# Designed miniproteins, single chains, continued (4), part 52

Each design is a single chain, and the fold is of that chain. pLDDT is the mean over its residues in the fold that is shown.

## One batch from the design tools (miniprotein)

Design m13899
Fold by ESMFold2-Fast:
Structure m13899 (fold): chain A 57 residues (1-57)
Amino acid sequence: AEEAAKKAAEAAKAAKSAEEAGRLVGQITDEMVRAGDLEAAEAAERAGAKAIAESGL
C-alpha cells in the first residue's frame, strides 16, 4: 500500500499535465487491482489525487 501510494504520487508530480497524471495514477491503480491488492489500489488512487491537486495542474 505505502509503496503504491508513493509511486502514484511521484508519477503525478512528474507528469506534464493533469490528464497525464490521471492516466499514470490510473495505470498504477489498475495494476494493484489486477494483483488483488485492493488496499494498495485505494492508497495509490488517494495519494495520486492529492498530488495532482497540490501540483496546481
Scores: mean pLDDT 77

Design m13900
Fold by ESMFold2-Fast:
Structure m13900 (fold): chain A 66 residues (1-66)
Amino acid sequence: MREEIERLAEISLLLMKASVAELAGDLEEAIKYYEEALELAKQSPYVSEEEIKEIEKRIEELKKQK
């Protein structure tokens, strides 16, 4: 499944970009990348519900820092 491998790669890249933005203090940018990763993760049968919840919690934590 070529599309699924590409989706998993995109999720990983978005999570890395989100982490970099978070470390740089770019909260708005970090939230956007985590939200994009979350949307893709929910569409993938290979991403666990626990991993999805971790992304959701991180988004909420960043939103509190606005």
Scores: mean pLDDT 81

Design m13901
Fold by ESMFold2-Fast:
Structure m13901 (fold): chain A 74 residues (1-74)
Amino acid sequence: RDKIIEEAHRAAGEAQRLLAEGRLEDAVEPLERFVELAEPNIDLFPEGAREGIREAIAGARELIARVRAALEAA
């Protein structure tokens, strides 16, 4: 579904922008949205892009966990 792919790309782009700005806490929501859209729908992505998307999902999950841990430690 084209809409799911487009929404996943928008979420990833928003997360990348917020991360580049150092806004780690604000990046959690678009990172979670990206994972929620991309992970169950990996087969909708072009075959050549799937490995990169899997790596992006793993990276997003790790970053979400690290940001949440930092917020809980504060």
Scores: mean pLDDT 80

Design m13902
Fold by ESMFold2-Fast:
Structure m13902 (fold): chain A 78 residues (1-78)
Amino acid sequence: AEAEAERIRELFLEGRLEEALRELEEFLKKYTSDLEAEIAVGMVLLVYGVALASGESEEEARRRAAEYAEKLLLEAAK
């Protein structure tokens, strides 16, 4: 769980947003329903979009998305 969270965080920070979201969804599907995984991915994307809309940099927006994704991954793996 922690290793997968770190890998996904790295993808977000590298700007590989599509790959990060795909790996997040695949990982979450191991612990939750497909629908819940899709909703979680949508929420991460919303965090990213809100950060950009709030005037934060692309790097800061990706960092916030990564932190939220890590929280979701660790919570799902409990």
Scores: mean pLDDT 82

Design m13903
Fold by ESMFold2-Fast:
Structure m13903 (fold): chain A 60 residues (1-60)
Amino acid sequence: SKEEVEKELLEIQLKNALKAIELGNFESVEEGIKQLKELAKTSELSEYWKKVVEELEKAK
């Protein structure tokens, strides 16, 4: 369904944002984490992404 496609695209965007943070492709790690956090709010895996964000914050 259209909703399933939109959920899959969001997951791809979240994975790409995480990879960009890991590769240093953001102006700062802080800005990258902020963007990931905002994208994650509408994810069905929001609890998973919340833990990912918390781990990234600790790794600074």
Scores: mean pLDDT 77

Design m13904
Fold by ESMFold2-Fast:
Structure m13904 (fold): chain A 62 residues (1-62)
Amino acid sequence: TLQKGVSEVVAEQIRGMSLTLTKSKEEASKETQKGMEEAAKRHGLKLTFDPNNPYKFELEPE
């Protein structure tokens, strides 16, 4: 269910953008990253963040 995993990871990323409005940059980033990783793992996917673009990530089967 790669497509469903991608959708949930994107939803966590969007949630993370909302967190930056009410939390410190560091706390928001930490919570966002954790949420995205947990969403990916729920669908059997490995999440890798792009070091050159904080808004880009890769998802692939574990």
Scores: mean pLDDT 73

Design m13905
Fold by ESMFold2-Fast:
Structure m13905 (fold): chain A 82 residues (1-82)
Amino acid sequence: MKVRVEVVGTPEAVAAFAQALAKAGVSIDRVLETRREGGKVHVVLEAKDVTLEQAKKAIELAKKNPVFREGLDEIKVTEVEE
């Protein structure tokens, strides 16, 4: 299975999310887009061999970090067609 994740937030929030993905055993297959807008970062990435449940668990873990919660503007997770 493949999952696409789109995150907009501070660099610190995006870093916290990446750490949460690693802790959940989610490996990033490809970064589709990385863009900076002022103090914010817009990242679109694809994770391979991961379930939607694992991605959601990583987001829940990241939300326990105040840096992620306060710095996050948007997050979207979608399953990619196989």
Scores: mean pLDDT 77

Design m13906
Fold by ESMFold2-Fast:
Structure m13906 (fold): chain A 121 residues (1-121)
Amino acid sequence: ADALIARGRELMRQQRFEEAIADYEKAIALDPNNAEAWLNLGRAYQALGRYEKAIEAYKKAIEVGSDKEKADAYANLGRIYIELGKYEEALEYAKKGLELDPNNGKAAFVALKAEQLILRS
Protein backbone atom coordinates (compact mmCIF):
# COMPACT_ATOMS: atom_id res chain seq x y z
CA ALA A 1 0.00 0.00 0.00
CA ASP A 2 2.76 2.49 0.97
CA ALA A 3 4.52 1.81 -2.38
CA LEU A 4 1.34 2.82 -4.27
CA ILE A 5 1.12 6.11 -2.32
CA ALA A 6 4.84 6.81 -2.93
CA ARG A 7 4.46 6.19 -6.70
CA GLY A 8 1.28 8.28 -6.76
CA ARG A 9 3.16 11.17 -5.11
CA GLU A 10 5.91 10.89 -7.76
CA LEU A 11 3.25 10.88 -10.51
CA MET A 12 1.73 14.02 -8.88
CA ARG A 13 5.15 15.75 -9.05
CA GLN A 14 5.23 14.86 -12.79
CA GLN A 15 1.63 16.25 -13.17
CA ARG A 16 0.43 12.77 -14.23
CA PHE A 17 -2.75 13.23 -12.19
CA GLU A 18 -4.97 10.49 -13.71
CA GLU A 19 -2.22 7.86 -13.14
CA ALA A 20 -1.72 9.14 -9.56
CA ILE A 21 -5.51 8.79 -8.98
CA ALA A 22 -5.34 5.13 -10.11
CA ASP A 23 -2.51 4.42 -7.61
CA TYR A 24 -4.36 6.16 -4.74
CA GLU A 25 -7.59 4.28 -5.58
CA LYS A 26 -5.63 0.99 -5.43
CA ALA A 27 -4.15 2.02 -2.05
CA ILE A 28 -7.67 2.83 -0.75
CA ALA A 29 -8.96 -0.55 -2.04
CA LEU A 30 -6.25 -2.25 0.08
CA ASP A 31 -6.90 -0.02 3.13
CA PRO A 32 -10.04 2.20 3.13
CA ASN A 33 -8.86 3.81 6.41
CA ASN A 34 -5.63 5.16 4.87
CA ALA A 35 -6.15 8.92 5.34
CA GLU A 36 -2.92 9.76 3.44
CA ALA A 37 -4.31 8.00 0.34
CA TRP A 38 -7.64 9.90 0.67
CA LEU A 39 -5.79 13.24 1.14
CA ASN A 40 -3.62 12.63 -1.94
CA LEU A 41 -6.64 11.44 -3.98
CA GLY A 42 -8.34 14.74 -3.08
CA ARG A 43 -5.26 16.73 -4.11
CA ALA A 44 -5.12 14.91 -7.48
CA TYR A 45 -8.81 15.58 -8.20
CA GLN A 46 -8.39 19.22 -7.09
CA ALA A 47 -5.42 19.62 -9.50
CA LEU A 48 -7.73 18.40 -12.32
CA GLY A 49 -10.48 20.88 -11.24
CA ARG A 50 -12.76 17.96 -10.28
CA TYR A 51 -13.96 19.66 -7.11
CA GLU A 52 -16.91 17.37 -6.29
CA LYS A 53 -14.59 14.30 -6.29
CA ALA A 54 -11.92 16.23 -4.34
CA ILE A 55 -14.47 17.25 -1.65
CA GLU A 56 -15.65 13.61 -1.36
CA ALA A 57 -12.05 12.39 -0.89
CA TYR A 58 -11.21 15.10 1.69
CA LYS A 59 -14.37 14.29 3.69
CA LYS A 60 -13.23 10.63 3.80
CA ALA A 61 -9.78 11.77 5.01
CA ILE A 62 -11.52 13.73 7.82
CA GLU A 63 -13.58 10.62 8.74
CA VAL A 64 -10.54 8.29 9.10
CA GLY A 65 -7.51 10.57 9.69
CA SER A 66 -5.48 11.81 12.64
CA ASP A 67 -5.93 15.43 13.85
CA LYS A 68 -3.03 16.53 11.61
CA GLU A 69 -4.48 14.74 8.55
CA LYS A 70 -7.97 16.12 9.32
CA ALA A 71 -6.46 19.64 9.56
CA ASP A 72 -4.80 19.19 6.12
CA ALA A 73 -8.12 17.98 4.66
CA TYR A 74 -10.02 20.94 6.18
CA ALA A 75 -7.40 23.36 4.78
CA ASN A 76 -7.81 21.85 1.29
CA LEU A 77 -11.63 21.99 1.57
CA GLY A 78 -11.32 25.68 2.50
CA ARG A 79 -9.18 26.30 -0.60
CA ILE A 80 -11.81 24.63 -2.85
CA TYR A 81 -14.61 26.69 -1.27
CA ILE A 82 -12.61 29.90 -1.97
CA GLU A 83 -12.38 28.79 -5.64
CA LEU A 84 -16.16 28.19 -5.63
CA GLY A 85 -16.77 31.73 -4.23
CA LYS A 86 -18.15 30.34 -0.91
CA TYR A 87 -15.96 32.40 1.38
CA GLU A 88 -17.87 31.96 4.68
CA GLU A 89 -17.82 28.13 4.28
CA ALA A 90 -14.10 28.35 3.36
CA LEU A 91 -13.40 30.30 6.59
CA GLU A 92 -15.38 27.75 8.67
CA TYR A 93 -13.36 24.83 7.25
CA ALA A 94 -10.04 26.69 7.76
CA LYS A 95 -10.98 27.43 11.41
CA LYS A 96 -11.80 23.72 11.97
CA GLY A 97 -8.34 22.88 10.61
CA LEU A 98 -6.68 25.39 12.96
CA GLU A 99 -8.62 23.99 15.97
CA LEU A 100 -7.08 20.56 15.25
CA ASP A 101 -3.60 21.88 14.30
CA PRO A 102 -2.91 25.55 15.24
CA ASN A 103 0.39 25.40 13.29
CA ASN A 104 -1.21 24.35 9.98
CA GLY A 105 0.13 27.04 7.63
CA LYS A 106 -2.25 26.13 4.78
CA ALA A 107 -5.31 26.47 7.06
CA ALA A 108 -3.99 29.81 8.40
CA PHE A 109 -3.49 31.09 4.82
CA VAL A 110 -7.00 29.97 3.77
CA ALA A 111 -8.54 31.67 6.85
CA LEU A 112 -6.74 34.96 6.08
CA LYS A 113 -7.68 34.81 2.38
CA ALA A 114 -11.35 33.97 3.11
CA GLU A 115 -11.61 36.85 5.64
CA GLN A 116 -10.15 39.28 3.07
CA LEU A 117 -12.60 38.07 0.38
CA ILE A 118 -15.61 38.35 2.76
CA LEU A 119 -14.64 41.99 3.51
CA ARG A 120 -14.49 42.73 -0.27
CA SER A 121 -17.90 41.13 -0.87
Scores: mean pLDDT 89

Design m13907
Fold by ESMFold2-Fast:
Structure m13907 (fold): chain A 66 residues (1-66)
Amino acid sequence: SLEERLARVLAEIERGTEELRRLQEQLQQARKQGSPDVPALEAELLELGRRLAELGDEALRLEEEL
């Protein structure tokens, strides 16, 4: 159902938002330490941000169709 799809998308957003917070914390620590992992963490953060934006648009669309 549309309600089940919306619930799954919202759960994905919640999980992704928590992952984004953890990646931001890891990136901050990596920058402080001069870690070679900084570019990889920045790339992951940008990609996760894009995915979350797409999921947000999908959630809004599903809410409008309910």
Scores: mean pLDDT 86

Design m13908
Fold by ESMFold2-Fast:
Structure m13908 (fold): chain A 91 residues (1-91)
Amino acid sequence: MEAEREKKAIELARKAAEAYEAGDYEKAAELLEKAYELAPEEKRAILLVNLGIAYYKAGDYEKAIEAYQKALELAPGSKLAQALLEEAKKK
């Protein structure tokens, strides 16, 4: 059951990346939200970073900031999450 949930999370994250490359940032965010719900704890920080990027590209800067802050709570050493958070705060 857990392994099946993780496989589904990976597939949803892949589909989110495809939506993002197509410029459908709102769909990418929806898929990443679903991936996050199914993901094991160790993968949640990177999914929150990707979710924040999708929100940011969609123009939802408040949700992007929240996602980056949550990612930093899970992975305080993430230089990427910190840089993206500072950029989003300037909007």
Scores: mean pLDDT 85

Design m13909
Fold by ESMFold2-Fast:
Structure m13909 (fold): chain A 77 residues (1-77)
Amino acid sequence: SKEELRKKGLEYYEQGLIAYRKGDYETAAQLFEKAAELFKEAGDSDFYKRVLQLMADAYEKAGDKERAEKYRKEAES
């Protein structure tokens, strides 16, 4: 169900925030990617875009400027 997808997305989102706070930006980006996929499948467009912005920031802090730019553009579309 959409509710189950959203719940799983929130779990990955929370794990991503914890990794981000610890400075593990690569792990945070991967967890945000899993959350974004689940929110997209659930049809939660606003949360999907919000997570893409966080993923872009995480990639930028990890030194991956190309992926940061890609996901930042996706969040703006």
Scores: mean pLDDT 88

Design m13910
Fold by ESMFold2-Fast:
Structure m13910 (fold): chain A 69 residues (1-69)
Amino acid sequence: KREELRKRIDEAEKELAEAANQSNIEELQKVRDRFRELAEEAKKLGDEELAERSQRLVETADAVIAALS
């Protein structure tokens, strides 16, 4: 379960980079929402490292969205 969560975060991070390169605000918003869900899921599993990583990626997505708007 934790390894599957890590893989999902890795995939979402790749999507974030791709959306940022394309300046696609809609896709960036979707990826941000996904990171919020992943952070909540990590907290439920007690995985502080994955929760912190996911939360940091939410902040990164928000920063990119703000820079594009």
Scores: mean pLDDT 83

Design m13911
Fold by ESMFold2-Fast:
Structure m13911 (fold): chain A 71 residues (1-71)
Amino acid sequence: MEEVKKRLEEIKKLIESSNDPDISQETKDRIIQALDYAIENASEEDVNALIEGILRLTKSPELKKKIESIK
């Protein structure tokens, strides 16, 4: 679980630092809120579903590749 939380924190940092025009600030805020909740409360199964959801929302190939590399 500790390792899973570290991965979520890394994904959160990528989302926060991305200046991707394809992702609105409101969408980024929603993703960050979901990641914060998952870091505190989620099971590994819930985490995998969340990462898949983030990848579906991410239209930037660069950001998607970075997130996939952390999985």
Scores: mean pLDDT 72

Design m13912
Fold by ESMFold2-Fast:
Structure m13912 (fold): chain A 55 residues (1-55)
Amino acid sequence: MMASAEEVMASFPNPDPARLAEVEAAIEALRAAMEAGDEEKSQEEQRRLLRIASG
């Protein structure tokens, strides 16, 4: 999977508290964007999650 919010979450076996809060907020924003049908916004949120996870 490339852009699944659930996959991104599962990718965090031991997330930091600060990162966890950021990820949670980003995932919620991603879901909202997906529900609204904003693929562009969902992509940005996915990129954000990747950045948080990677670094």
Scores: mean pLDDT 69

Design m13913
Fold by ESMFold2-Fast:
Structure m13913 (fold): chain A 66 residues (1-66)
Amino acid sequence: SAATEKAREYIEKAEEAIKKGDLEKAKEYLNQAERYATLAVLEGDVASAEELGRRMRELKEKIEKL
């Protein structure tokens, strides 16, 4: 779905922000990724839910370690 693709886009942006040391942007992009992942589930696209959840959990761990 479009929401799933947006969630992936924001996950990628959050990863890039972490690489640049921009914690504020990383948190902002992670919040957007979570919003789009929720929308994707509400739209019935549950096939990617496990992938999105795993990637977002990994981002949260990286942000916590910084």
Scores: mean pLDDT 82

Design m13914
Fold by ESMFold2-Fast:
Structure m13914 (fold): chain A 118 residues (1-118)
Amino acid sequence: DVVNEIVAKYAKKINLVVLDARPESLFNAGGITSVPTFNIYGENWEERVEEAIKKYPNAVFLILPDPLNLPESLEAAERAKELLEKAGHKVEVLPLLPLPVDSGLFLKKLEEALESLL
C-alpha cells in the first residue's frame, strides 16, 4: 500500500497521528494503519481528538477529509483543526480533491502535507 509506505517514511522523522474525518463505513473499509489513526467523523469527534492529544501529547497531526466532500466530514476536519491548534499542536489538513479523485494527485498532496509537518 503506497499510502501507508509514504506515511511510514515520514513517521520515522515526526511523531505523526492521523485524524480521519471520513464516514465510519469508509474508515472501516480500510485506511492508514502505519501510524496511530483516530476516526473523527460524527458526534464523538471532540472526545476522539481529546483522546489523541492525551495519548500523544507531543504529536503532529494530519487530518484526512472525506474525498466525497460530505458536509459532516468537512465540519469534523475544521473543528478538529481548531481544537488541535488551540492546544498548541502542529496540524495539516489534506486539501479537498476534485471528483473523481486522481490517485497520483492524492499521493502528491499527502506528501506535501507531510513535508509541511517536518
Scores: mean pLDDT 74

Design m13915
Fold by ESMFold2-Fast:
Structure m13915 (fold): chain A 65 residues (1-65)
Amino acid sequence: SAEELRKNIEKGIETYRELGLISDEQAEELKELIKKKEYEKAAELARRLGLPNLTDALEELSKLI
């Protein structure tokens, strides 16, 4: 479901932040875009950050809504 995918995406963002793969600022920007339902912009940011799995998940979420 879209809700399950969104929860997995949010968990993935926190995991990347905890592992130091993204900054706290980048994690907050991704979360704000998701909160605003700006999934295509969130996917573009994830792509620029070099996070292919997160990018693919955000692109799929954008198609479900």
Scores: mean pLDDT 85

Design m13916
Fold by ESMFold2-Fast:
Structure m13916 (fold): chain A 55 residues (1-55)
Amino acid sequence: KMKEIRGEMEKGAWEGLGRMMRQSLLIAGEPEEVAEKKEEELRKEGERRGEEIKK
């Protein structure tokens, strides 16, 4: 169960990073589509890493 909590924390950290990256790209003048894609990539990486921790 500790691995489950740690995995969820990892996912949350990457999700937060994705949101920050999205905002940074929008401020830099990137299209919303590009910013959303980058946020989704980071969120998926966090999900993958979190699941790896749960193993």
Scores: mean pLDDT 80

Design m13917
Fold by ESMFold2-Fast:
Structure m13917 (fold): chain A 75 residues (1-75)
Amino acid sequence: MGEEYQRGTREGIEKSRRLKKEVGQEKAAEISEKMAEEYRKKAEESTDPEERWYLLGTSDGLLYMSMELKAEAKK
């Protein structure tokens, strides 16, 4: 346990970092937050424990980066 979650978290963070480069901090934060909600919903619907942990990790990574980007954008 945890490998899928850690992989998901890393990929979520990476997706958010790519969005920052593409659309800027504010828009990247908004998109990352929306994507986090989508991945969490997918995790709730998943019957595969490994897939569920991966999706939860991706959601958490995206949400974490969304909060960081919002904090940075306010400065």
Scores: mean pLDDT 82

Design m13918
Fold by ESMFold2-Fast:
Structure m13918 (fold): chain A 70 residues (1-70)
Amino acid sequence: AEELIEELERQIEYLRKRKEELLAQGKEEAAKKEEIEIKILEEVIKKIREENLSREEAYELYEELMKKAE
């Protein structure tokens, strides 16, 4: 359970670094997409903690939130 959260937290850190790189390159739209994914992953982590979601359920939630963000 905690292992999944740690994986997602590492992914968020990676995306934050990528966002900073994109902003430094003037790629504001690409940076905004990274920020949206960061917020979605934070919401998924919150739901895993509150509702004890499985890896499959967490992935399904992630896909739904990503689809709604477009």
Scores: mean pLDDT 83

Design m13919
Fold by ESMFold2-Fast:
Structure m13919 (fold): chain A 68 residues (1-68)
Amino acid sequence: MGLKYLMEAGAYFVAGAVYLSLGDLEGALEYYEKALEYAKKAKEAGHPEAEAVIKSLEEKIAEVKEKL
């Protein structure tokens, strides 16, 4: 069920945001990339809402990489 992948993506997204708020850019990147992996799996499972999550994660990953 693709909903499990959306829930996992959400959990890793929150973890990434926490690390980012602490100034841990490498930690934030690791968890945002995990969130992106699960969001892509959710999209493959037929959850169109995953597309918006993927876009947000790609933007955050690019921003974090720019600061590394």
Scores: mean pLDDT 82

Design m13920
Fold by ESMFold2-Fast:
Structure m13920 (fold): chain A 73 residues (1-73)
Amino acid sequence: MKKIKINVDEGDTGGDVENKIIQAALESKEPIKIEVNVTVNSDEQAEEIKRTAEGVKKALPNIKEVKVNFTRK
């Protein structure tokens, strides 16, 4: 099982996060765990990104785990 880390800038949207997770899953083709590191300006932005990541995990069976880590500045 492969671990993949994705870094997301505070200007990125849920759609940007979705695309990065999908690309990582398709490139590996094996069971993976994904860690997403996001810098956010608000809790609302963090919740949007978290919901998007969970949706992608549900859609792609080779994603075994998605963890979203939030950093506030």
Scores: mean pLDDT 75

Design m13921
Fold by ESMFold2-Fast:
Structure m13921 (fold): chain A 62 residues (1-62)
Amino acid sequence: EVERLRQQAERYEQGAQQVDQAAQQAKKEPDSEQLVSGYDTARRMLLEQARRLREQAERLAS
């Protein structure tokens, strides 16, 4: 339960790291502004989901 929520949060955080790396690679290429913006939005959403899950796990744990 708490363990499952924590694992899910970690997966979202790892997803955000992968998206961040993809954004950094995209920034190296010209004409990638739209793609980089999309990655930045996706990263923000993944981090927000991870944060919510972490807080929920902490509340359930004590």
Scores: mean pLDDT 81

Design m13922
Fold by ESMFold2-Fast:
Structure m13922 (fold): chain A 102 residues (1-102)
Amino acid sequence: MKELEELRKERRELQKRLIELIKQLEPIAEKLRSRTPSLSNLSPIEVIHILLGRYHKDPEGTLEYLRNVLKLSDEEVKLFEELGETSRRLEEVQEKIAELES
């Protein structure tokens, strides 16, 4: 099916983008880990995954938390928003592929 091939291509592109975004966010996560007591015992990747899980439940509240509580810059918040949206779209594409592949 043409749709299945297009979804598989989109999945590959989203997976690549997700890896690139995580690499860009590692220094930001390290900074958050060093200055936030609740995150200090976590690795940078664990910090990213916890915040990503929070984003999936409450996108707007998470972005507000990053900006107002964790004091990230507008550029850092946008980078995290892109990670959250990329992750969400990857989940949608993977579910759709699973439905078509049975």
Scores: mean pLDDT 84

Design m13923
Fold by ESMFold2-Fast:
Structure m13923 (fold): chain A 87 residues (1-87)
Amino acid sequence: MVLTDEERERLRERGRELGLSDEQIEKVIRAYERALLDIELEEKRTGKKLNDKEIRSFFARSLSREGIPPELHDAVIDSILRVYKES
């Protein structure tokens, strides 16, 4: 799924507020795009909408794949979910 320039800029702004480096912010954006694809595929596979806990799990797994440290996951996921819900 292709993110809008507005969504990408919101993620960059939130990442800077969290003290992430530009490299880490780009990894978070890739993790977000990957998680959106995985969520869409799972919902199509099951025919069911994912709940908030399942959505958070997909974002956490995607952040781990991009090498974002586990101690940053909660703060990053909260920022991601704000962008996701506003999209």
Scores: mean pLDDT 78

Design m13924
Fold by ESMFold2-Fast:
Structure m13924 (fold): chain A 58 residues (1-58)
Amino acid sequence: MSVEEIKEKIEEIVKKAKNVEEAAKQVEDLVRSAAPTLSSEELHEVMTYGSELIKKKA
């Protein structure tokens, strides 16, 4: 899964989640499952992107 695909999935999770806690958990689960396929730079990028979108939802 590419960085762009993960970012798109993060956006969908945040939009569809009932609350911030649910969004954070689902984003964490997604990133954790994708971590073995990502470099350290890519992992940092998707984690930062997810946290920023979650903050905007809060």
Scores: mean pLDDT 80

Design m13925
Fold by ESMFold2-Fast:
Structure m13925 (fold): chain A 56 residues (1-56)
Amino acid sequence: NPVEIAVGVADLTAELASLPASQTEARALLEEAIRAVEQGDFARARELLRQAHSLL
């Protein structure tokens, strides 16, 4: 669903922008989650987001 992809990318991009540059690993996981959402792989995106949040 292109709308869900667009919303997901926007939400994750906003979260990435809110993280300090020092959170290198969490930022990398969020960038990978954004890529997964762009590809429609929401299962992978959820797992990467869970991992990123576990570091915060």
Scores: mean pLDDT 80

Design m13926
Fold by ESMFold2-Fast:
Structure m13926 (fold): chain A 56 residues (1-56)
Amino acid sequence: SRELGIKWTVYGILVGAYYFEKQMYEKTGDPSYKEQAEELKKEAEKLKKEIEEMEK
């Protein structure tokens, strides 16, 4: 469905942002990047569960 496609797109954006923040943390050691990555991971995991429920 269109809604499911939109959710997958948003999930991809969140995952991309997560890896960006994680890479910045690895390069700089700045804990703000780690905190941002953890929040993005939580949002992505929540959205992934919603997608999986829609695909049943």
Scores: mean pLDDT 85

Design m13927
Fold by ESMFold2-Fast:
Structure m13927 (fold): chain A 61 residues (1-61)
Amino acid sequence: SEIERLEKEIEKLKEEIDKLDEKLANESDPEKQKEIREQLRQKAIRLTALAIRKIGLEIDS
């Protein structure tokens, strides 16, 4: 189902965010920290979009 597909995409994206959070925690260079935070921000936006889409499908079901 579309909901199951979205759940898998959300789980994968959460794993990617967790890996970037670990990378950020171990990064000492402020410029590289900024780059990682920008990547995290983009993934957070995508995660929010997928979560909203999933909720919409659950309401319409």
Scores: mean pLDDT 86

Design m13928
Fold by ESMFold2-Fast:
Order: C-alpha cells, then sequence, then structure tokens
Structure m13928 (fold): chain A 62 residues (1-62)
C-alpha cells in the first residue's frame, strides 16, 4: 500500500539520520557524547525492528 511504503521510506530516512548523528557523537570522544551515541544507537535498533515489521506486513499485502 502507498501508506506502508511511505511509512517505510520515512523510517529509512530517520534511521539513516540517527545513525549518522550517532557516528558524529562517537567521533567527539567525550563520555557525554558516547552516552548520546549509545542512546541514538538504541533508538536506531528499535526503529530497525519496526521497519522489519512493516516490511513483513507490506509483503503480506503483496
Amino acid sequence: SPELEARIRRLDREIAALTEAAQRYRSLGTPEHQELADELERRVAELEKERRRLEEEYRRLR
């Protein structure tokens, strides 16, 4: 469905943006920035699980 496709694309963009932000914080090397990177990486993992669920749902709809 167009709605599911749009949701998956939006999620892909969010995952990419957060992943890039996490890498930038990791490169800064302070404990505070490492904690922020850890938070973003946990959020990315959660969004990737949601993306897999939506993709499976999309495949069921053919």
Scores: mean pLDDT 86

Design m13929
Fold by ESMFold2-Fast:
Parts: C-alpha cells; sequence; structure tokens
Structure m13929 (fold): chain A 76 residues (1-76)
C-alpha cells in the first residue's frame, strides 16, 4: 500500500507538470498494487481527461473529468 502511495505521488507530480502519459503510467502501476485506491483512480481519470482534451476529443475528456471528480470526492 505504501508503494502504491509513492506511485500516486509520482503520478500527481507528472500530472501537475503536464506529462499526462507518465501520470497515466504511474497511476496505473499504483492501481495494479492497490486496485481500490480512490486517489490513484482520480489521478488516472484526470490525466486521461487532459490527454483526450489535448487531442480535441472533448466528449471523451468530459466523461473522464466527471469520473475524476467522483473519485476525488470519494478519496476524502
Amino acid sequence: KKKAEELVKKAEDYLNKGDYVKAIRYATEALKIDPKNKKAQAVLFRALAKLHESYGRLDVAKHFRELAEKYEKEAK
């Protein structure tokens, strides 16, 4: 679980830097270790939303943004 938390922190750092691909990678690795980690799910969906938004896939980006907001609320 602590290793998953370290991976979540890396994912958050890359998300904040705008490296959405690396954010997705580290959030996914965290979920392999702790599949129910709400914070890792939130970061994953936030990074997916930003990545799809950068490709102009606004409908897909909106869907992932809504999922990110839901898991961010559940992670409290």
Scores: mean pLDDT 83

Design m13930
Fold by ESMFold2-Fast:
Structure m13930 (fold): chain A 56 residues (1-56)
Amino acid sequence: PMKEAEELRKKAEEYRKKAKEGAETGSLSPLEVDILEGMAALLEGVAALLEKIAKK
């Protein structure tokens, strides 16, 4: 298992948390929330690819 993949997943969780808090407090626009969620999804996708490559 790749530690790097785990760290990327944790980064994704941070972005999702910021998006949720920003939406709830009105500090972020809906577009900014979508961007943060998109970045989180991208990081999780990269983490999954790294895990598959490192499975050998």
Scores: mean pLDDT 80

Design m13931
Fold by ESMFold2-Fast:
Structure m13931 (fold): chain A 91 residues (1-91)
Amino acid sequence: RERLEEILRRAEEVLEATREELEERVREIARELGEEAGLPEEEIEEIAKEATVLAEFYLLVAAMAGLDPEEALAHALEVAEKWIREIVEKL
């Protein structure tokens, strides 16, 4: 049915449409959780950068699985939040 190149193009379109929102919301989550844990702003910013890379990967996977942009974004943000909590807990 749907060819791989069509699936990949759709996933890229979802990432393009949601990238700015994803980056902003991941930074908000990192700031909220990092501030609650008493982390310096520089450490929070580094965690946010790493979490964004992870979130973008899972956003692409969700989009390739056929999730719409809103569902893919929600899935990526859930993964990012869980990862940030795990990192903050270890610091």
Scores: mean pLDDT 82

Design m13932
Fold by ESMFold2-Fast:
Structure m13932 (fold): chain A 68 residues (1-68)
Amino acid sequence: MTAEQEALLQKGQALIKEGDALIAEGRKLIKEGDETGNLALLNKGIGLALTGMGLKYEGELLIKKAQK
């Protein structure tokens, strides 16, 4: 509604999109690592997925603050 709320909403949406992209990439690496027994790929995928989840959480908090 306010310019401040719109700025928070835009930042939150951007973080969620980045988080979703990292989670998707992490899932691909986890699947490949699991199927091939490649622990390095598995660990890399887990790290990316966790980072993406953190960004989504931060983004959702910003959106909730904007919509209060």
Scores: mean pLDDT 85

Design m13933
Fold by ESMFold2-Fast:
Structure m13933 (fold): chain A 78 residues (1-78)
Amino acid sequence: MSPETASRAAKRIADLLAPYLSPEELAQVVRKVANALLNGDYEKAKKILEETAKKYGIPQEVLDEALRIIDEAKKEEE
């Protein structure tokens, strides 16, 4: 995935998750997701989000939107 597409997806996910995590925890999660997307590892990016949602009690609706952002980013590169 291009750095530009990965960066935009990571920024959207960061904005979505910001209410649920501390700035430090958010930065760590976003970095892991961005790195997975840069490597084309969409399943790893989704797993990171699912584990984060479970750990921090993020609502299913918010998790579903974050997963959609990953799917949209994947379609931009196809």
Scores: mean pLDDT 83

Design m13934
Fold by ESMFold2-Fast:
Structure m13934 (fold): chain A 63 residues (1-63)
Amino acid sequence: MPDPKEVLERIEGLAEQALKQGKLTPEQAERVIELGRKAAEALEAGNVEEALKYIREAQEILL
């Protein structure tokens, strides 16, 4: 199972980079970080399926 901290740090980094490039609004970047946090919490709880749903939602905002 992926490390919850590494998943969160990766998502936060992607949101920050996209915000810097003008691809996300501050509100969208905050939402991506929130989804990353929820994914990390789901992984810590052993709920991989729920974590993947949050990761996919974050990816849709980033793309």
Scores: mean pLDDT 79

Design m13935
Fold by ESMFold2-Fast:
Structure m13935 (fold): chain A 111 residues (1-111)
Amino acid sequence: MRSLEEVIREFGETVVELLRALGRPDLAAEVESLFEEILRALREGDLEKARTLLATVLRLLAGVLAGLGRDDAAAELRALADRVAAAKTEQEFLEVLERALEVVREAAAAV
């Protein structure tokens, strides 16, 4: 099994690559900075800050996918953003992150 930090790094890399492939290097740079802040918050034990930042990334990505007509993926990412914002344990955070990674990989494969 992978650590939370490993899954966040993989998710961040996947989202950044997707945004670059979609011609949005501006958003890719913004998301890369947000993931650096998420990793810093986790290392400091600030799970609340990490949740808030990840929810922001998920909502931003949902907006991009909705703009591309991927309303199904956008709705799922918005639901996952609400779930991670309400997550009280590292395990709940990890479960949302694993599902978000799956959704993003499926969206990336469709472009």
Scores: mean pLDDT 83

Design m13936
Fold by ESMFold2-Fast:
Structure m13936 (fold): chain A 78 residues (1-78)
Amino acid sequence: DEQLEEARLLLVEGKKLFDEKKYEEAIKLYEEALKIFKELNLTLGEAAALRAIGEAYKKLGDYEKAEEYYKLAEELEK
């Protein structure tokens, strides 16, 4: 529960950084959230964090990394 709340807060704070165009900082928080969701085996949270990282890489112009993260999220939905 505490870890799940921390992961959700990391996604919220990452989104705030994303909206401020601080994409590298947003990715760091999304990666921390991703780690927690993986440890908790929460597929929905893991997919959300992966998509958020992909969107941030897209904003940075790294379309190849964005595509990789989107594919990882898609694989979790199988």
Scores: mean pLDDT 89

